# Designed miniproteins, single chains, continued (5): the designs that were tried, part 3

Each design is a single chain, and the fold is of that chain. pLDDT is the mean over its residues in the fold that is shown.

## One batch from the design tools (miniprotein)

Design m16070
Fold by ESMFold2-Fast:
Structure m16070 (fold): chain A 92 residues (1-92)
Amino acid sequence: EELVAKTTLDVADGGSTSFEVELEKGKYKIKATNLGEGTVKVTVEKDGKEIGSVTVAAGSSATLEFEAEEGKYKITVEALSGNSTVNITIYK
């Protein structure tokens, strides 16, 4: 399991924050850890199309697995309730 990217995102109640990552073709795993007291939604998109999403409860972690084509992917964290800090780790 190879570490591809790691970031920490702060998101305000009802807001969203995103980042982009360049991926090669292959199978990837995103682990999202929600350090906040609210619930967040993590979404993976390519060219405006949703590839997958996962909801992460307060103080919890969730994993999203997906198959990537080569190119730029957008990871969005949306605060469904409360302010949150979310650690995102991407593995190949």
Scores: mean pLDDT 86

Design m16071
Fold by ESMFold2-Fast:
Structure m16071 (fold): chain A 96 residues (1-96)
Amino acid sequence: MSAKEVEEKIKELEEELEEIEKKIKEIEEDESLSNEEKLEKLKELLERAEELLKKVLELLKEEGATKEQILRAIGLGLRIIGLQLDIERKIKELEK
């Protein structure tokens, strides 16, 4: 993969992460949703975050990536892991 293609993929993954973060806030702030409905939606977002992390790990294997792009991808991966832990915590709180 070229450095240009890696850059385009990083931007796509960053946008997807931001969308997941936004949806989590919307779920938490929606008082019309039952705890069961919030659980189902959060579990779906957790699966999306897991898929996103897999895409980041595949990107780290690309020989055309610059050092800066690799560091950005690592940073993105750490943000996704943090998000997964946050979602898991919210799910656990709603199940009690």
Scores: mean pLDDT 85

Design m16072
Fold by ESMFold2-Fast:
Structure m16072 (fold): chain A 116 residues (1-116)
Amino acid sequence: MAEAAAAGARAGDAAGREAAVAAGEEARKAGREGAEAGLAAGRAAEESGGGDGAAGGGAAAALGGEGAGDEEGGRLGSEGGRAAARGGIRGGSSGGAAAGLAGSVGGGVGGGAPPA
């Protein structure tokens, strides 16, 4: 894939623009494939546990973590999954890891506090 971008850059100014667009499309495709792989892994984990094995916290974290494929997005995604799980723990069920998973899935789009 880097070879196509390198070949475009060699062709000069006009080809340089097409190479930048192609590189952007490949980055978006890789991000989408990473997101789909995360969803597939989450589903496989749920099917393996029969849905009653919320002992790993992985399924909800995978759904909340955009950018699990990027090194920067992967670290932010795993931290975002932890923050979302914390919101579920405060939702008031005594001692259940299952409550954290339900809270992070149900925590929805709407509580946008920007990072400081």
Scores: mean pLDDT 51

Design m16073
Fold by ESMFold2-Fast:
Formats: C-alpha cells, structure tokens, sequence
Structure m16073 (fold): chain A 70 residues (1-70)
C-alpha cells in the first residue's frame, strides 16, 4: 500500500521528487533524511529537502482521497 502510493506520486512529480519517491517505495518503513537522499541521488541537500516535501504533500493528498472514499 504505502510503496504503491510513493510510486503513484512519482508519476506526477518533478524528476528529482520522482526519484525520491522511488527510493521511499523501496523501503517505505524507513525514515530518510534530506542528507541521506542528497548523498544517494548526488544532488544538493536543499534540492533533496524540497523533493521530499513534494513527495510528502502528494502522498498526504492521495491518502486523504482514499480515506474519504471509505
């Protein structure tokens, strides 16, 4: 479920945010810091933090939509 939400989010986000979403989908139980994502993707910490925020916002939206459908 959670991994599927990250992959769904990746389809509609910026390229950097899509890569972050795919990483989160690999281990959805793990909490990643912007620092770890920056190192893994070879991007700046600021870019990683922004991408992570985009993913979090999109996943929250998708979760709210699915919860409202119940």
Amino acid sequence: MLAELYREAAKTLSPEAAKVAEILAEDPGRVYTPEELAERLGISRGTAARALKEVDQKVEQLLRERLAAE
Scores: mean pLDDT 78

Design m16074
Fold by ESMFold2-Fast:
Structure m16074 (fold): chain A 58 residues (1-58)
Amino acid sequence: GAARELVIRHEVAEAQRRLGLSEEEAAALYELMLQGVPLHEAARRLGLDDVAERLRAA
């Protein structure tokens, strides 16, 4: 629903800002998260292993 989409959008925007993700990486994370994949797993699937590790540690 709209509330879930807003939360996902905020989480991706925060990760993009803090971790220096490109617009393309942020868009790909958003799409995976809309499909029910959590942020850290979405980052791992996209080959952003350093990002996934930092998100796991936070």
Scores: mean pLDDT 76

Design m16075
Fold by ESMFold2-Fast:
Structure m16075 (fold): chain A 80 residues (1-80)
Amino acid sequence: MSEVEKLIEETVEKMKGATPEERVDLLVEFIRRLREMGYSDEEIKLALKRIVSKLIDEGLVTPEEASRIAREAVERVRAE
């Protein structure tokens, strides 16, 4: 398991018990950690899509909710 795969699994597990706002915070943390590890914006976007797909596949969020939290997290990272 790569560090990215491990971080994806850790983030998904934390999100299982999280509120919608907490899920945005968790995605913000995830994006920041990948950036700190030296991953490109393109690689971070792919990892974010993998988390979103996994959450949808496990029935934790709807596609609409997943899109909303992902967009919010990206916007918050941009704003700092």
Scores: mean pLDDT 80

Design m16076
Fold by ESMFold2-Fast:
Structure m16076 (fold): chain A 94 residues (1-94)
Amino acid sequence: SKEELLELLQETREWLAERLAEIAAADAAQREVLLGEMVEHLRELAEKLEPYDPKLAAALREVAELMERSDATGAVTLAQVTLHELGVRIEELK
């Protein structure tokens, strides 16, 4: 439903924003650990989003792939873009 999608998008946006804030505050060694810990959760969120928004799901999977390849700069950049797109989608559903 629209309510279920809105709740999922809000949960995803909040989680991603909190993780990006933690990464921004971390040193280089802590950053690598945090990125690795996010991979499984990003994939789970992407799977939940796939039936509703395949483009956002694909973006979350790409962030996870970049994190697994230790492309921290690419992962953070795409995650910031995805966070913005989540915000836009949430406003559209109000």
Scores: mean pLDDT 85

Design m16077
Fold by ESMFold2-Fast:
Structure m16077 (fold): chain A 66 residues (1-66)
Amino acid sequence: SEKLNEEAIKKALEGAKKLLEKGETELALEILKNVNSLIPSEVIKEVIEALEKGDVKKALEIIEKA
């Protein structure tokens, strides 16, 4: 269900935000990559790209705007 996928994406982004706020960048990146492999999402891909560039502030901005 598309609606269930949207909910899963939202929960993944919320969890990643909490991990990033704690400095757990590698764990946040792993969770986002795992979710994106099951439920491909442009928002998650953009967050992954920002984190791979070391831009945690940009990643948080993307999550808050999503």
Scores: mean pLDDT 85

Design m16078
Fold by ESMFold2-Fast:
Structure m16078 (fold): chain A 74 residues (1-74)
Amino acid sequence: SVEELIEEAKKRVAELVEANRDAPEAELRAAVRRLLGEIADELVAQGVPLDDVSRIVAEAARYAAELIAERLAA
């Protein structure tokens, strides 16, 4: 389901942010952008409709922004 794909994308984002927790902000943001691009490419290759890919990537990007904001506020 789209919901399961969103949760998997968020999990990958959380793991990447944690792995790069001590990286400079610019490097962390670049790593997140790369991961979101990889997720989008993988979903398109699997035949997921573009509307669903856009939703999954948007939800994962929003979650990444929240995690980065929390880290920068700490």
Scores: mean pLDDT 87

Design m16079
Fold by ESMFold2-Fast:
Structure m16079 (fold): chain A 76 residues (1-76)
Amino acid sequence: MGEKFKEDGEVIYKTERKSWVLVKDEQGKIYLYTVDKEGRILKKEELDAPSLEEAKLRYSPAAALRAIGDEIDAAL
């Protein structure tokens, strides 16, 4: 992985190191991207949600928890 993030999306959580961004494609599929501070894609996850708004409500707390986990891993 490491492609630069070019999609139009909504940031649901952000730290100094990473951002979590929701993207809806042309077919209505919703993805959660984890992007580093340089704009490189670290993770791409397909989400089962009927809208960006619902995905944001469902996955924003999970993104925050992942941020904490990633910070702990980086501190090792």
Scores: mean pLDDT 69

Design m16080
Fold by ESMFold2-Fast:
Structure m16080 (fold): chain A 94 residues (1-94)
Amino acid sequence: MEEALERIRKAEAENRDTLSVAEGNDDEEIRAAARLLLELGVVTEEEAERMIRDRELMVEALMRTFGEPLIALVEERGGVPREELRARIDEAIA
């Protein structure tokens, strides 16, 4: 019983971390992704600024642009932590 409560607490702590990233608390990688899409000409400057403020819009635009790798990651995880989003963007760009 005690061990089950500890597992729940650890999962909650990790959920809070991923939620913080999703809310744009660590926005360096989000800004880099938006800038890349702007340089590729797939979004306007105004749209890129909105994507930085709205992570859901950013994920949708990246999924539309880079396709299957990001779709698979979102489906597996239910959300995209900053580290995994960065790794997948780097992989898709390379």
Scores: mean pLDDT 53

Design m16081
Fold by ESMFold2-Fast:
Structure m16081 (fold): chain A 61 residues (1-61)
Amino acid sequence: SATQRLLDTIRADIERHPEAAATMLAIAQHELANLPADTPPEVRARVEAAVALIREMLARL
């Protein structure tokens, strides 16, 4: 799925550059906060899943 591909990319990026995780979280949170109210549920869920993954990986660093 598009969601799984995004999450796989995020995981690989953080594993390659753990120092970027905090910046990636800030960007993902900013995107989530600025999603239009009419954003399709699947797109919102995808961004929410990305934020959750980055938070989880940061907590384990």
Scores: mean pLDDT 86

Design m16082
Fold by ESMFold2-Fast:
Structure m16082 (fold): chain A 67 residues (1-67)
Amino acid sequence: LSDEELEEIRKKVYERTGVKLSKETIRIVVEIVRENRHLSQEELAELISERTGLSRETALVLVELLA
């Protein structure tokens, strides 16, 4: 992902959830999604929440934006 793509994802998450994410957190989430392509969006959101400390709702928005 380019810095521009990371910034766009960050803006969209903030607009939908009010949560400000670092670019580093978004990179971690992208890696989790790529490693776990066999999981449903709900399962990915749960896994992301467990590993990053983000709310399940914020994690689900990230999964939807990356799908």
Scores: mean pLDDT 83

Design m16083
Fold by ESMFold2-Fast:
Structure m16083 (fold): chain A 101 residues (1-101)
Amino acid sequence: EEEVIKDLEKLLEAIENGTYSEEAWKALLRLAQKLSDENTHPLTLAVDVPGLLVKLAEKYKNSKNKKIRELLIKMLQVFLDKTNIPKYREKFKKLIEELKK
């Protein structure tokens, strides 16, 4: 899934830099579309980046594509490093371990 990898790379860059370009925003919307259904609009997912990232990690935790899992691990690590709330740290650590399998 070359498209997913490219979109994840753009999202990682935006998360690391704390700024969202038009290209990064479009990548975010495309990733949100893969998790949306008739009851959940992509824009609702896109405005909650940590929540979107959790859902992407759950979706791709068993992916055979090592690059997808690696990119998700890097993004979760950025949020883990910035979060001092124990419950959220526990959730991010668990997802990182699931993606490493």
Scores: mean pLDDT 75

Design m16084
Fold by ESMFold2-Fast:
Structure m16084 (fold): chain A 70 residues (1-70)
Amino acid sequence: SEAALKAARENAKKTLLELIVKHRKALGVKLDDKVLKRDKELVEQVIDNSLAILAERNPAALQAWIKENS
């Protein structure tokens, strides 16, 4: 369903952003609003591009991933 896809996508974006933030802190990077905005935009692009690739190459795996992550 569209709602399940939206939930899975938001969960994936949240998880990836948390990992990026953790690594930036480990490197001593200042986490100001400009850095966070850039990372949110990059996370959205990475997740959406990955989902598009999966939809093209293996739509059955995409459906399974949505079910498991929503």
Scores: mean pLDDT 88

Design m16085
Fold by ESMFold2-Fast:
Structure m16085 (fold): chain A 65 residues (1-65)
Amino acid sequence: MLSARERRILGAAVLTGSARAAAERLGVAQSTVSRTLARAKARGLLRRNADGTYELTDAGKAAMS
């Protein structure tokens, strides 16, 4: 399912609400975070709210458990 790295990136993005803040928190490139988030959104695991925050879908929550 999700790799350990993908789960870590998704968790950090949801917690911080920002790809930049998630990248800083994890010590990875923002491009890596942005790519991972884009793929997660394409897979229906993550959504971006109108206020710019990130939220896991029900499928995303199941994938993180």
Scores: mean pLDDT 80

Design m16086
Fold by ESMFold2-Fast:
Order: structure tokens, then C-alpha cells, then sequence
Structure m16086 (fold): chain A 68 residues (1-68)
């Protein structure tokens, strides 16, 4: 599960970078991957953990896009 959480963090960072560069296709691809991994976490650990991870990723994205 820690590996999946780390992958969401990495994808969130990449999504913020793509958004900053105006790469709409890459941005959407990363968002879809984040959703897929969140679904995977929900299957393994339950919905509450998946929601927590998603919420943290969203907060991180909002912060990162300000600096890119």
C-alpha cells in the first residue's frame, strides 16, 4: 500500500508539472492513473484509506501548481 501511495504522490507531481506546461493530454493521463491507483487502494485497504490518500494528493497538487 505504501508503494501505491508513493506512486500517487509521484503522479500528482507529474500532473502539476504537465498542467503548468499546458500539456492537457499528459495532465489528463496522470489524473486517470491517480484515480485507477486510488481504486486499487480501496480494494486492498478500504475506501476510507483511499479517500485520505486522494485528499492528500489533491492538496499537494494545488500547492505544487503554484510553484510550476
Amino acid sequence: VEELVKKIDELTEKAAEAYSKGDRRKFLEYLLEIVDIAKEIAKITGREKALEVYSRALTKFVELKKYL
Scores: mean pLDDT 73

Design m16087
Fold by ESMFold2-Fast:
Structure m16087 (fold): chain A 95 residues (1-95)
Amino acid sequence: RSKLEEILEEAIKVLQEAEKKAKEMGDEVLAQYASDVRKYVQEVLEKIRAGTATDDEIRQVVADLEGLALRLEEKGLTELAKRLLEIADELRDLI
C-alpha cells in the first residue's frame, strides 16, 4: 500500500466523521458537501490502486478538501477542518 493510498484512506475516514457531525447538527447542505467530497476521494483512490489516477485528479482532491475544511471551520468543526487541511498539505507534497 502506497503513502498516497494511506493518506486518501485517512481522508475518507475524516470525511465520514465530518458527514456524521454535519447530520447531527441538522446541516444537510454541509453533510451533502462532505458526502460528495468523500465519493470523489473514493473514486480517485480506486484509480490510484488501478494505476490510472492523474496529478490533476489528486490536485482536485486537495482543492475539495481545502474548500470543505473552510466550511467546517465556519460551522465550528475546527478540529475536523484542521485534519482535512493537514491531509491536503500531505497530498500536495506528493504531486
Scores: mean pLDDT 89

Design m16088
Fold by ESMFold2-Fast:
Structure m16088 (fold): chain A 75 residues (1-75)
Amino acid sequence: MRAEVEEAVPTGPGAARVTMSNGVVVGAAALDARHVLLEDLATGARGVGRVQPDGTAVATVAGVEVRVPASAAGL
């Protein structure tokens, strides 16, 4: 399953709260220039997303593919 970003709100340096099209709320935090930690805020499930050449971070969180702009985490 894939979900798209509807809203992104900064929560701190290199961090944002992202609301997905399926209603899931994900915390995004930059780990380094190429990696973003994504966490499902309802379940605590986490995945590490790699920043793609198009600027999208892609991770699997609890078996669901999550795509967020790396810019949401300040990258």
Scores: mean pLDDT 75

Design m16089
Fold by ESMFold2-Fast:
Structure m16089 (fold): chain A 88 residues (1-88)
Amino acid sequence: KIKKTPEVLKKKKILEKALEMGKEYAPLGDLAAQVAAMTMRILLEEEPEEKAIEKAKKLAEEAANDKKKGEEIAKELAKKLGEEAKKI
């Protein structure tokens, strides 16, 4: 249901989905789990859920297959999340 305060509820829902995605990719390593969770937290703010999941899966798999690229992705995602946290 659409309300004036949906942003707070939306962020809570985003965090829950991000944690679920992180758990799903945890068996592939901490880096893949972090990338999956952080990507979901960022993309679900602006993208439909299906698109966010698709991108999170792609980035998590890249992090699992290439640790150096995964670290770069994780740093970029962490920086974006830091900016969002400062605004809120």
Scores: mean pLDDT 74

Design m16090
Fold by ESMFold2-Fast:
Structure m16090 (fold): chain A 84 residues (1-84)
Amino acid sequence: SALDAQAEAALEELRRDKKEIERLAKEYDPNDPSPTLRMIGLLLRAIGVLLDVERLLDESDPRLQEIRRIYEEIKKIYKETLKS
């Protein structure tokens, strides 16, 4: 269905964003704000995806559970990057 395609597209977008966030975290430099600002933009985008999918999918849907898992992994990357 169109709804299923939208949910799968959201999941793939979040997976791509996580990979980019991981790359930007490796480029972290306290003298260059550019990677950090890009990471903030990707975090805001990830929050948007999570909110959209929580409205779209039932609580028992495995795609919602997977999106929440990826979002938690994204938050962990931010916490580890900022602990330096």
Scores: mean pLDDT 81

Design m16091
Fold by ESMFold2-Fast:
Structure m16091 (fold): chain A 100 residues (1-100)
Amino acid sequence: MLSAAQLEGLIAAAERLLAEGRRLAAEGRYDEAVSKVEDAIKAVLTALLSLGEEETVKEIAERVREAHKIEDIRERYEALAEVAEWGIRRARELLEELKQ
């Protein structure tokens, strides 16, 4: 399992990557936005696995798989960004519980 400091670093990285993806999407750069959001999801999955959240990881993997079936790049970005936001929120809640 990763240390609390390493988990904090992963969650912070995911938050930055999601924010960058949202900025790119606002500019209409959806291909680049998807790439950044996917990197955010990878950081979140690493944190959640380290926290023992196997069911949450499976749910995220299923939602990512469904999002990749979306042919419209904008809708795919929106679906992936929602997954990333949810995963980041869950990881942060668990990290805050771990620090207490």
Scores: mean pLDDT 87

Design m16092
Fold by ESMFold2-Fast:
Structure m16092 (fold): chain A 96 residues (1-96)
Amino acid sequence: SMEEREARRQQLVDEAKRKLMEDLINYAKEKNIPTEVFNIAFDEALKTFRKLVEELEKNGDMTEENIRKAYEKALEVGKKVMDELTEEEARRILKS
């Protein structure tokens, strides 16, 4: 039914979001990322995930594969923000 399909899609989104949060936390712990940098990366990743999921919903493309791709892209954004802000801080220290 339509209701069952919507419930399943929401479950897939919730699971992808949970995995995204867990993987971002694990990456930050592995890389010893400062909390302030992590918070910025975490917010940007979740914002990216939300935007991509909203676009998928609007276009009727809410498949498991597309939700996974949204998760992958959001994780990429979070990791990139953590890496770039950490590199910027390192460059600042070396030039001071």
Scores: mean pLDDT 86

Design m16093
Fold by ESMFold2-Fast:
Structure m16093 (fold): chain A 80 residues (1-80)
Amino acid sequence: SMDETIRLFVLLADLSAIELAKKRKMPEEEQRKIMENAIENLRALGVPEEVIKKLEEALEKNDIDGAIEILREILKKELS
């Protein structure tokens, strides 16, 4: 469906952005900003609140790697 396609493209873009920022060793504040934008995009696209809460909890703990892994898991489920 269109909604599934939009979620997939947004998720791929957000995941690519944060992984690139991490690989380039960008400042943590910039990495956090990218993740905050990703969370808001996913919330707007109807990703379950349970998943959004896990992402927010990872950011509250400054666990960017954990947040990236959660995004990868969402992507894996969307591609399956």
Scores: mean pLDDT 81

Design m16094
Fold by ESMFold2-Fast:
Structure m16094 (fold): chain A 85 residues (1-85)
Amino acid sequence: MEELEKLKKILLEDKDPKKRIEAVKKLTELALEYPEETIPLLLEATKDKDPEVREEAEISLIRLSKKYPELTGPALKEIEEEKKK
């Protein structure tokens, strides 16, 4: 999916944290149709350099956990383990 690849590139390469936050929000919307492709990218966003990008991604995963607990469970556990290091 071309839109997904574009959002992934923005999330990983764009120097503007506001653009990366916007990408997280768009990925969260896409996760309603393509959860298996988008949830791993939201997990990567929780490791972002900018604290606001990380917070937005974590909130998105928590919201998605209500609909896709099996897909978001491993991601949320990884975030918890990363915070302990």
Scores: mean pLDDT 80

Design m16095
Fold by ESMFold2-Fast:
Structure m16095 (fold): chain A 72 residues (1-72)
Amino acid sequence: TTVTTSPWREAGLEVPTNNDPQAEVTTVPLPADAEGYRAVLTVKHPDGTVTTYEIRSVGGRRVEVRETVATP
């Protein structure tokens, strides 16, 4: 069991389209802070791997994301 988290990086607002019918995707909006909005996208894979994307706006225009991957 390992958990790895990437640094924050600039990303578009597009939610990854997952065409895999065996993957489960859950999105949960977080309360907006003073700089914009936050959201969390969790993708659960059939092999037990869970990828969590944390999404935030910065300065009202930039969107940043970081990824956390947890393997069984």
Scores: mean pLDDT 65

Design m16096
Fold by ESMFold2-Fast:
Structure m16096 (fold): chain A 90 residues (1-90)
Amino acid sequence: MSIYELSDKEEQEELEELKKKLAELQEELDKDPNNIEALREALEIMKKGNEIAAKAMEKAGLDVEAFKKKFEEELEKAEKLLKELEEKLK
């Protein structure tokens, strides 16, 4: 089941923009893995993407609790890595 099929046109356009931004940030991180600003932007994009996906799933009458929990765990891991990198670069 595709999140794009569950999303309205505005949500689909937002997801495409987020995907494009993530690709650009990945290129920056490939050049400089210690780019804290690129990592922060990537984390914010992940949060927005997960929020859109959860909202689309809720509109479709799907159980989003397991989905939300999994992405919360992924975000917590990403935030820990970002914090460790920030402390290392002080």
Scores: mean pLDDT 74

Design m16097
Fold by ESMFold2-Fast:
Formats: sequence, C-alpha cells, structure tokens
Structure m16097 (fold): chain A 120 residues (1-120)
Amino acid sequence: MAKASVIVSAVFEGPLTEEQARKVARAAVDAALAHPGVNSAVATVFIGPEGTQVVIHVGADNEEAARKGADAALKAVQEILGEPVSVEYRPGDEPLELKVEPTRAVIETAAGERPLPSLV
C-alpha cells in the first residue's frame, strides 16, 4: 500500500506558555497514534504574541487512516484549547503557510512501534 500523510493546522487566539504548548502537542500526537493505521505523528505548536498555530502531520497506511488520525489529533487539541479561529487540512507533501508570527515553537513526535495487525 502507498503510505499517505495529512497535515491539519488550527489557529487559536492568544499565546500559550511552553508548558501548555507541550501538553497540547503531546496530546495531539498520542491521539493520532491511537487511531488504527496511523504510523507516525508530529505536532508543532507555533507561539506568537497574538495567536497560536498547532500543526499536526499524520502518516498512515492509507489516506482514510491519515485523515481520521488528524481528526482525532485536532479533537484532542480542542479539548484542551477550545474552539479554533480556523482549521485547514492539507496533503502532507505540500508546504504549510504560517498564519502567526512565531516567537517560539514546541515540537512533539511519536511513531508507532507496532501498528495494529489487519487480518489479511
């Protein structure tokens, strides 16, 4: 199977602390990896003085799994930060435009050691 990847980007009002950004990034990658078929997740939280942008890159066995993993990650972020100002989904091989002027960035990465075996 060709591997697929999806980026979800969410913009929130106001700056986060580094501790809050790390908790959000960790929750996002853990939620993405918990989804069947997701192989990897990277969450980058860009902290600017007027806003925060959370960017989650999800790698999966197929496009449906990548999209569902990205949706799960976004839901986990929303449970911590509330409703985003904007949300954008993109193919994982396209460059992402930053919507905030970042002063800091926090990155969390997770990779599944063992994807759930599909009964073939």
Scores: mean pLDDT 78

Design m16098
Fold by ESMFold2-Fast:
Structure m16098 (fold): chain A 64 residues (1-64)
Amino acid sequence: SMAAEIARLEEEIARLEREMAEVDAQIDENADDKELVRKLAQRYAALGVELAGAQFELDLLKRS
């Protein structure tokens, strides 16, 4: 159902936002480790793409 799909996307968005906050904190904690920061920044960017996709799907469902 549409309601179940909306709930799934809202949970996925919340999970992705939490993971991004955790990665952001790890970047701050390891600011002097340039190689680790680079890898964490790549992870952050990947999570951002997933978040944008989930937000787009949620917006589309709510407008339907």
Scores: mean pLDDT 89

Design m16099
Fold by ESMFold2-Fast:
Structure m16099 (fold): chain A 64 residues (1-64)
Amino acid sequence: SKEDAIKEIVEKFKDKGITEKQAEGILTLAEQLSDAVTVQFIQKGLNLSEEEAKELLKIAKKYL
C-alpha cells in the first residue's frame, strides 16, 4: 500500500531526514514520470546520490 511504501522509505532513509510528506511526493512522481526523470528529481530535491535515489525509487516501485 501507499502507507507501507511511505513507512519503508522513511525508515530506510531516516539518517537522511526524509519525511513522510517527501516520501508521498516521490510516490506521486514515480506514478507520473519516467524512472530516469524521477531519479533526477529525487537527487536534486532530497540532496541524495544517484545510487541512493535509485534505491529509494526501487522501494517505491515495490508498492506501485
Scores: mean pLDDT 83

Design m16100
Fold by ESMFold2-Fast:
Structure m16100 (fold): chain A 87 residues (1-87)
Amino acid sequence: DAEKKKEEAGRLGAEAGATTDPEEHQKLLEEAGKVIKSIEDEEERKKAAAYMLAQGALAALPLVRAELGEEAEKEAREQAKKYLELA
């Protein structure tokens, strides 16, 4: 069930986006990558990857605003929307 794996990858992406710990970030992305790679259908795998990236970008918005300001947050939000369209 590619759909459940897509949701799992999205959750891992959101956790990665919300963390400020580079080691935790890397570990979460590696776990998400394993979930995505376990999807046999290439098109569903691409959708899962896009969803993971979208959820990560959305979860990171408060940190992006706090560290880099409103213009960076706007750019990150636009990128998240593009990923959601691919998911």
Scores: mean pLDDT 86

Design m16101
Fold by ESMFold2-Fast:
Structure m16101 (fold): chain A 104 residues (1-104)
Amino acid sequence: MIEVKVTVSKAEVAAGETLEVTVESSEPLTPAQAERIAQLILERVPAVASATVELDESKDGKVLNVTVTVSERTSGRALGEAVAEAVKEAYPRPEEVKVEVEVV
């Protein structure tokens, strides 16, 4: 089973704000999976205006930094859960991925 932790840096996000979401995986992510996560967030979360991803090479590809700019007020929890769903869908077998969401 692949274990993923999604950490959102803000509990409440105002329109026009940019925040960081950290995705930590028990297995390395590929650049293709990172790009797909960004695309799924942008496509599926109406509050998101942009999503950019950076895979942390110093952490063996197990940490993905997601920078999100929102167009509408949202909660960090709702955003974290949307990122968690995008992460699951980026894997070949979503049923083998367990995701936990934490809001700082």
Scores: mean pLDDT 82

Design m16102
Fold by ESMFold2-Fast:
Structure m16102 (fold): chain A 56 residues (1-56)
Amino acid sequence: GAVREVAKHDAGLTDAEIEEIVAARTEAEFRALAERTGLSVAQVRNLKAALLEEGD
């Protein structure tokens, strides 16, 4: 959906990184994703929430 398209085009995320964000559950996982993607931990958490809210 639209959130996935924005994440791919604006943040440069891959489908694999989006799946990892959706699967992330712990502070350590969010920090690792933030470091790898160049986003902040807050941005990764907010993106996960938006992706789950948009989900079919």
Scores: mean pLDDT 80

Design m16103
Fold by ESMFold2-Fast:
Structure m16103 (fold): chain A 99 residues (1-99)
Amino acid sequence: AEELAKKAYEEAVKSGEGGGSGSGSSGVAAAGIGGASASASTLVAGRKGGEEAKKLASEYGKKGAEEGGKLGAELAKSEEVKEASKRAMEAGIKGSEEA
């Protein structure tokens, strides 16, 4: 599942490269200040997007794959914020407990 999500994310980035892919790569680079956290969040968001794309592809075949990609991109945006918040909260609690 994780490997499929990685492939879907990488294919989306490669596809965007042909259409002017500055946004995706720049977004990751801009997050360099919070590199570790941003990387983890991006991976999780990509995995979730890939899972949704897989479900839709299975249900609608070829049409579902295309729609899943779009939906996955939108979900990754929202889910990334949620996952980042969840991880920050978990890290804060753990840090406070271990301090």
Scores: mean pLDDT 51

Design m16104
Fold by ESMFold2-Fast:
Structure m16104 (fold): chain A 74 residues (1-74)
Amino acid sequence: LAALRAAAAEHIAKSDELTKKGVEYLKESQKALEEGDIDTANELIKKANEYFDEAGKHSGRALTLLAQAEAAAA
């Protein structure tokens, strides 16, 4: 039980880290748009989406582990 919760916490932490990276890329893309650099902005948005996709996978894994821990505790 504790191992499932610990693993879920690690996936949550990784998801949070990846989400923060994605947000930073979106901030940089906005700056590029303000400077008129549309190509750079598009590349930064693409990178942000890659980070958000990976974050989502970690969040999904964490949810599964938490559900397993809850079921085992019931």
Scores: mean pLDDT 84

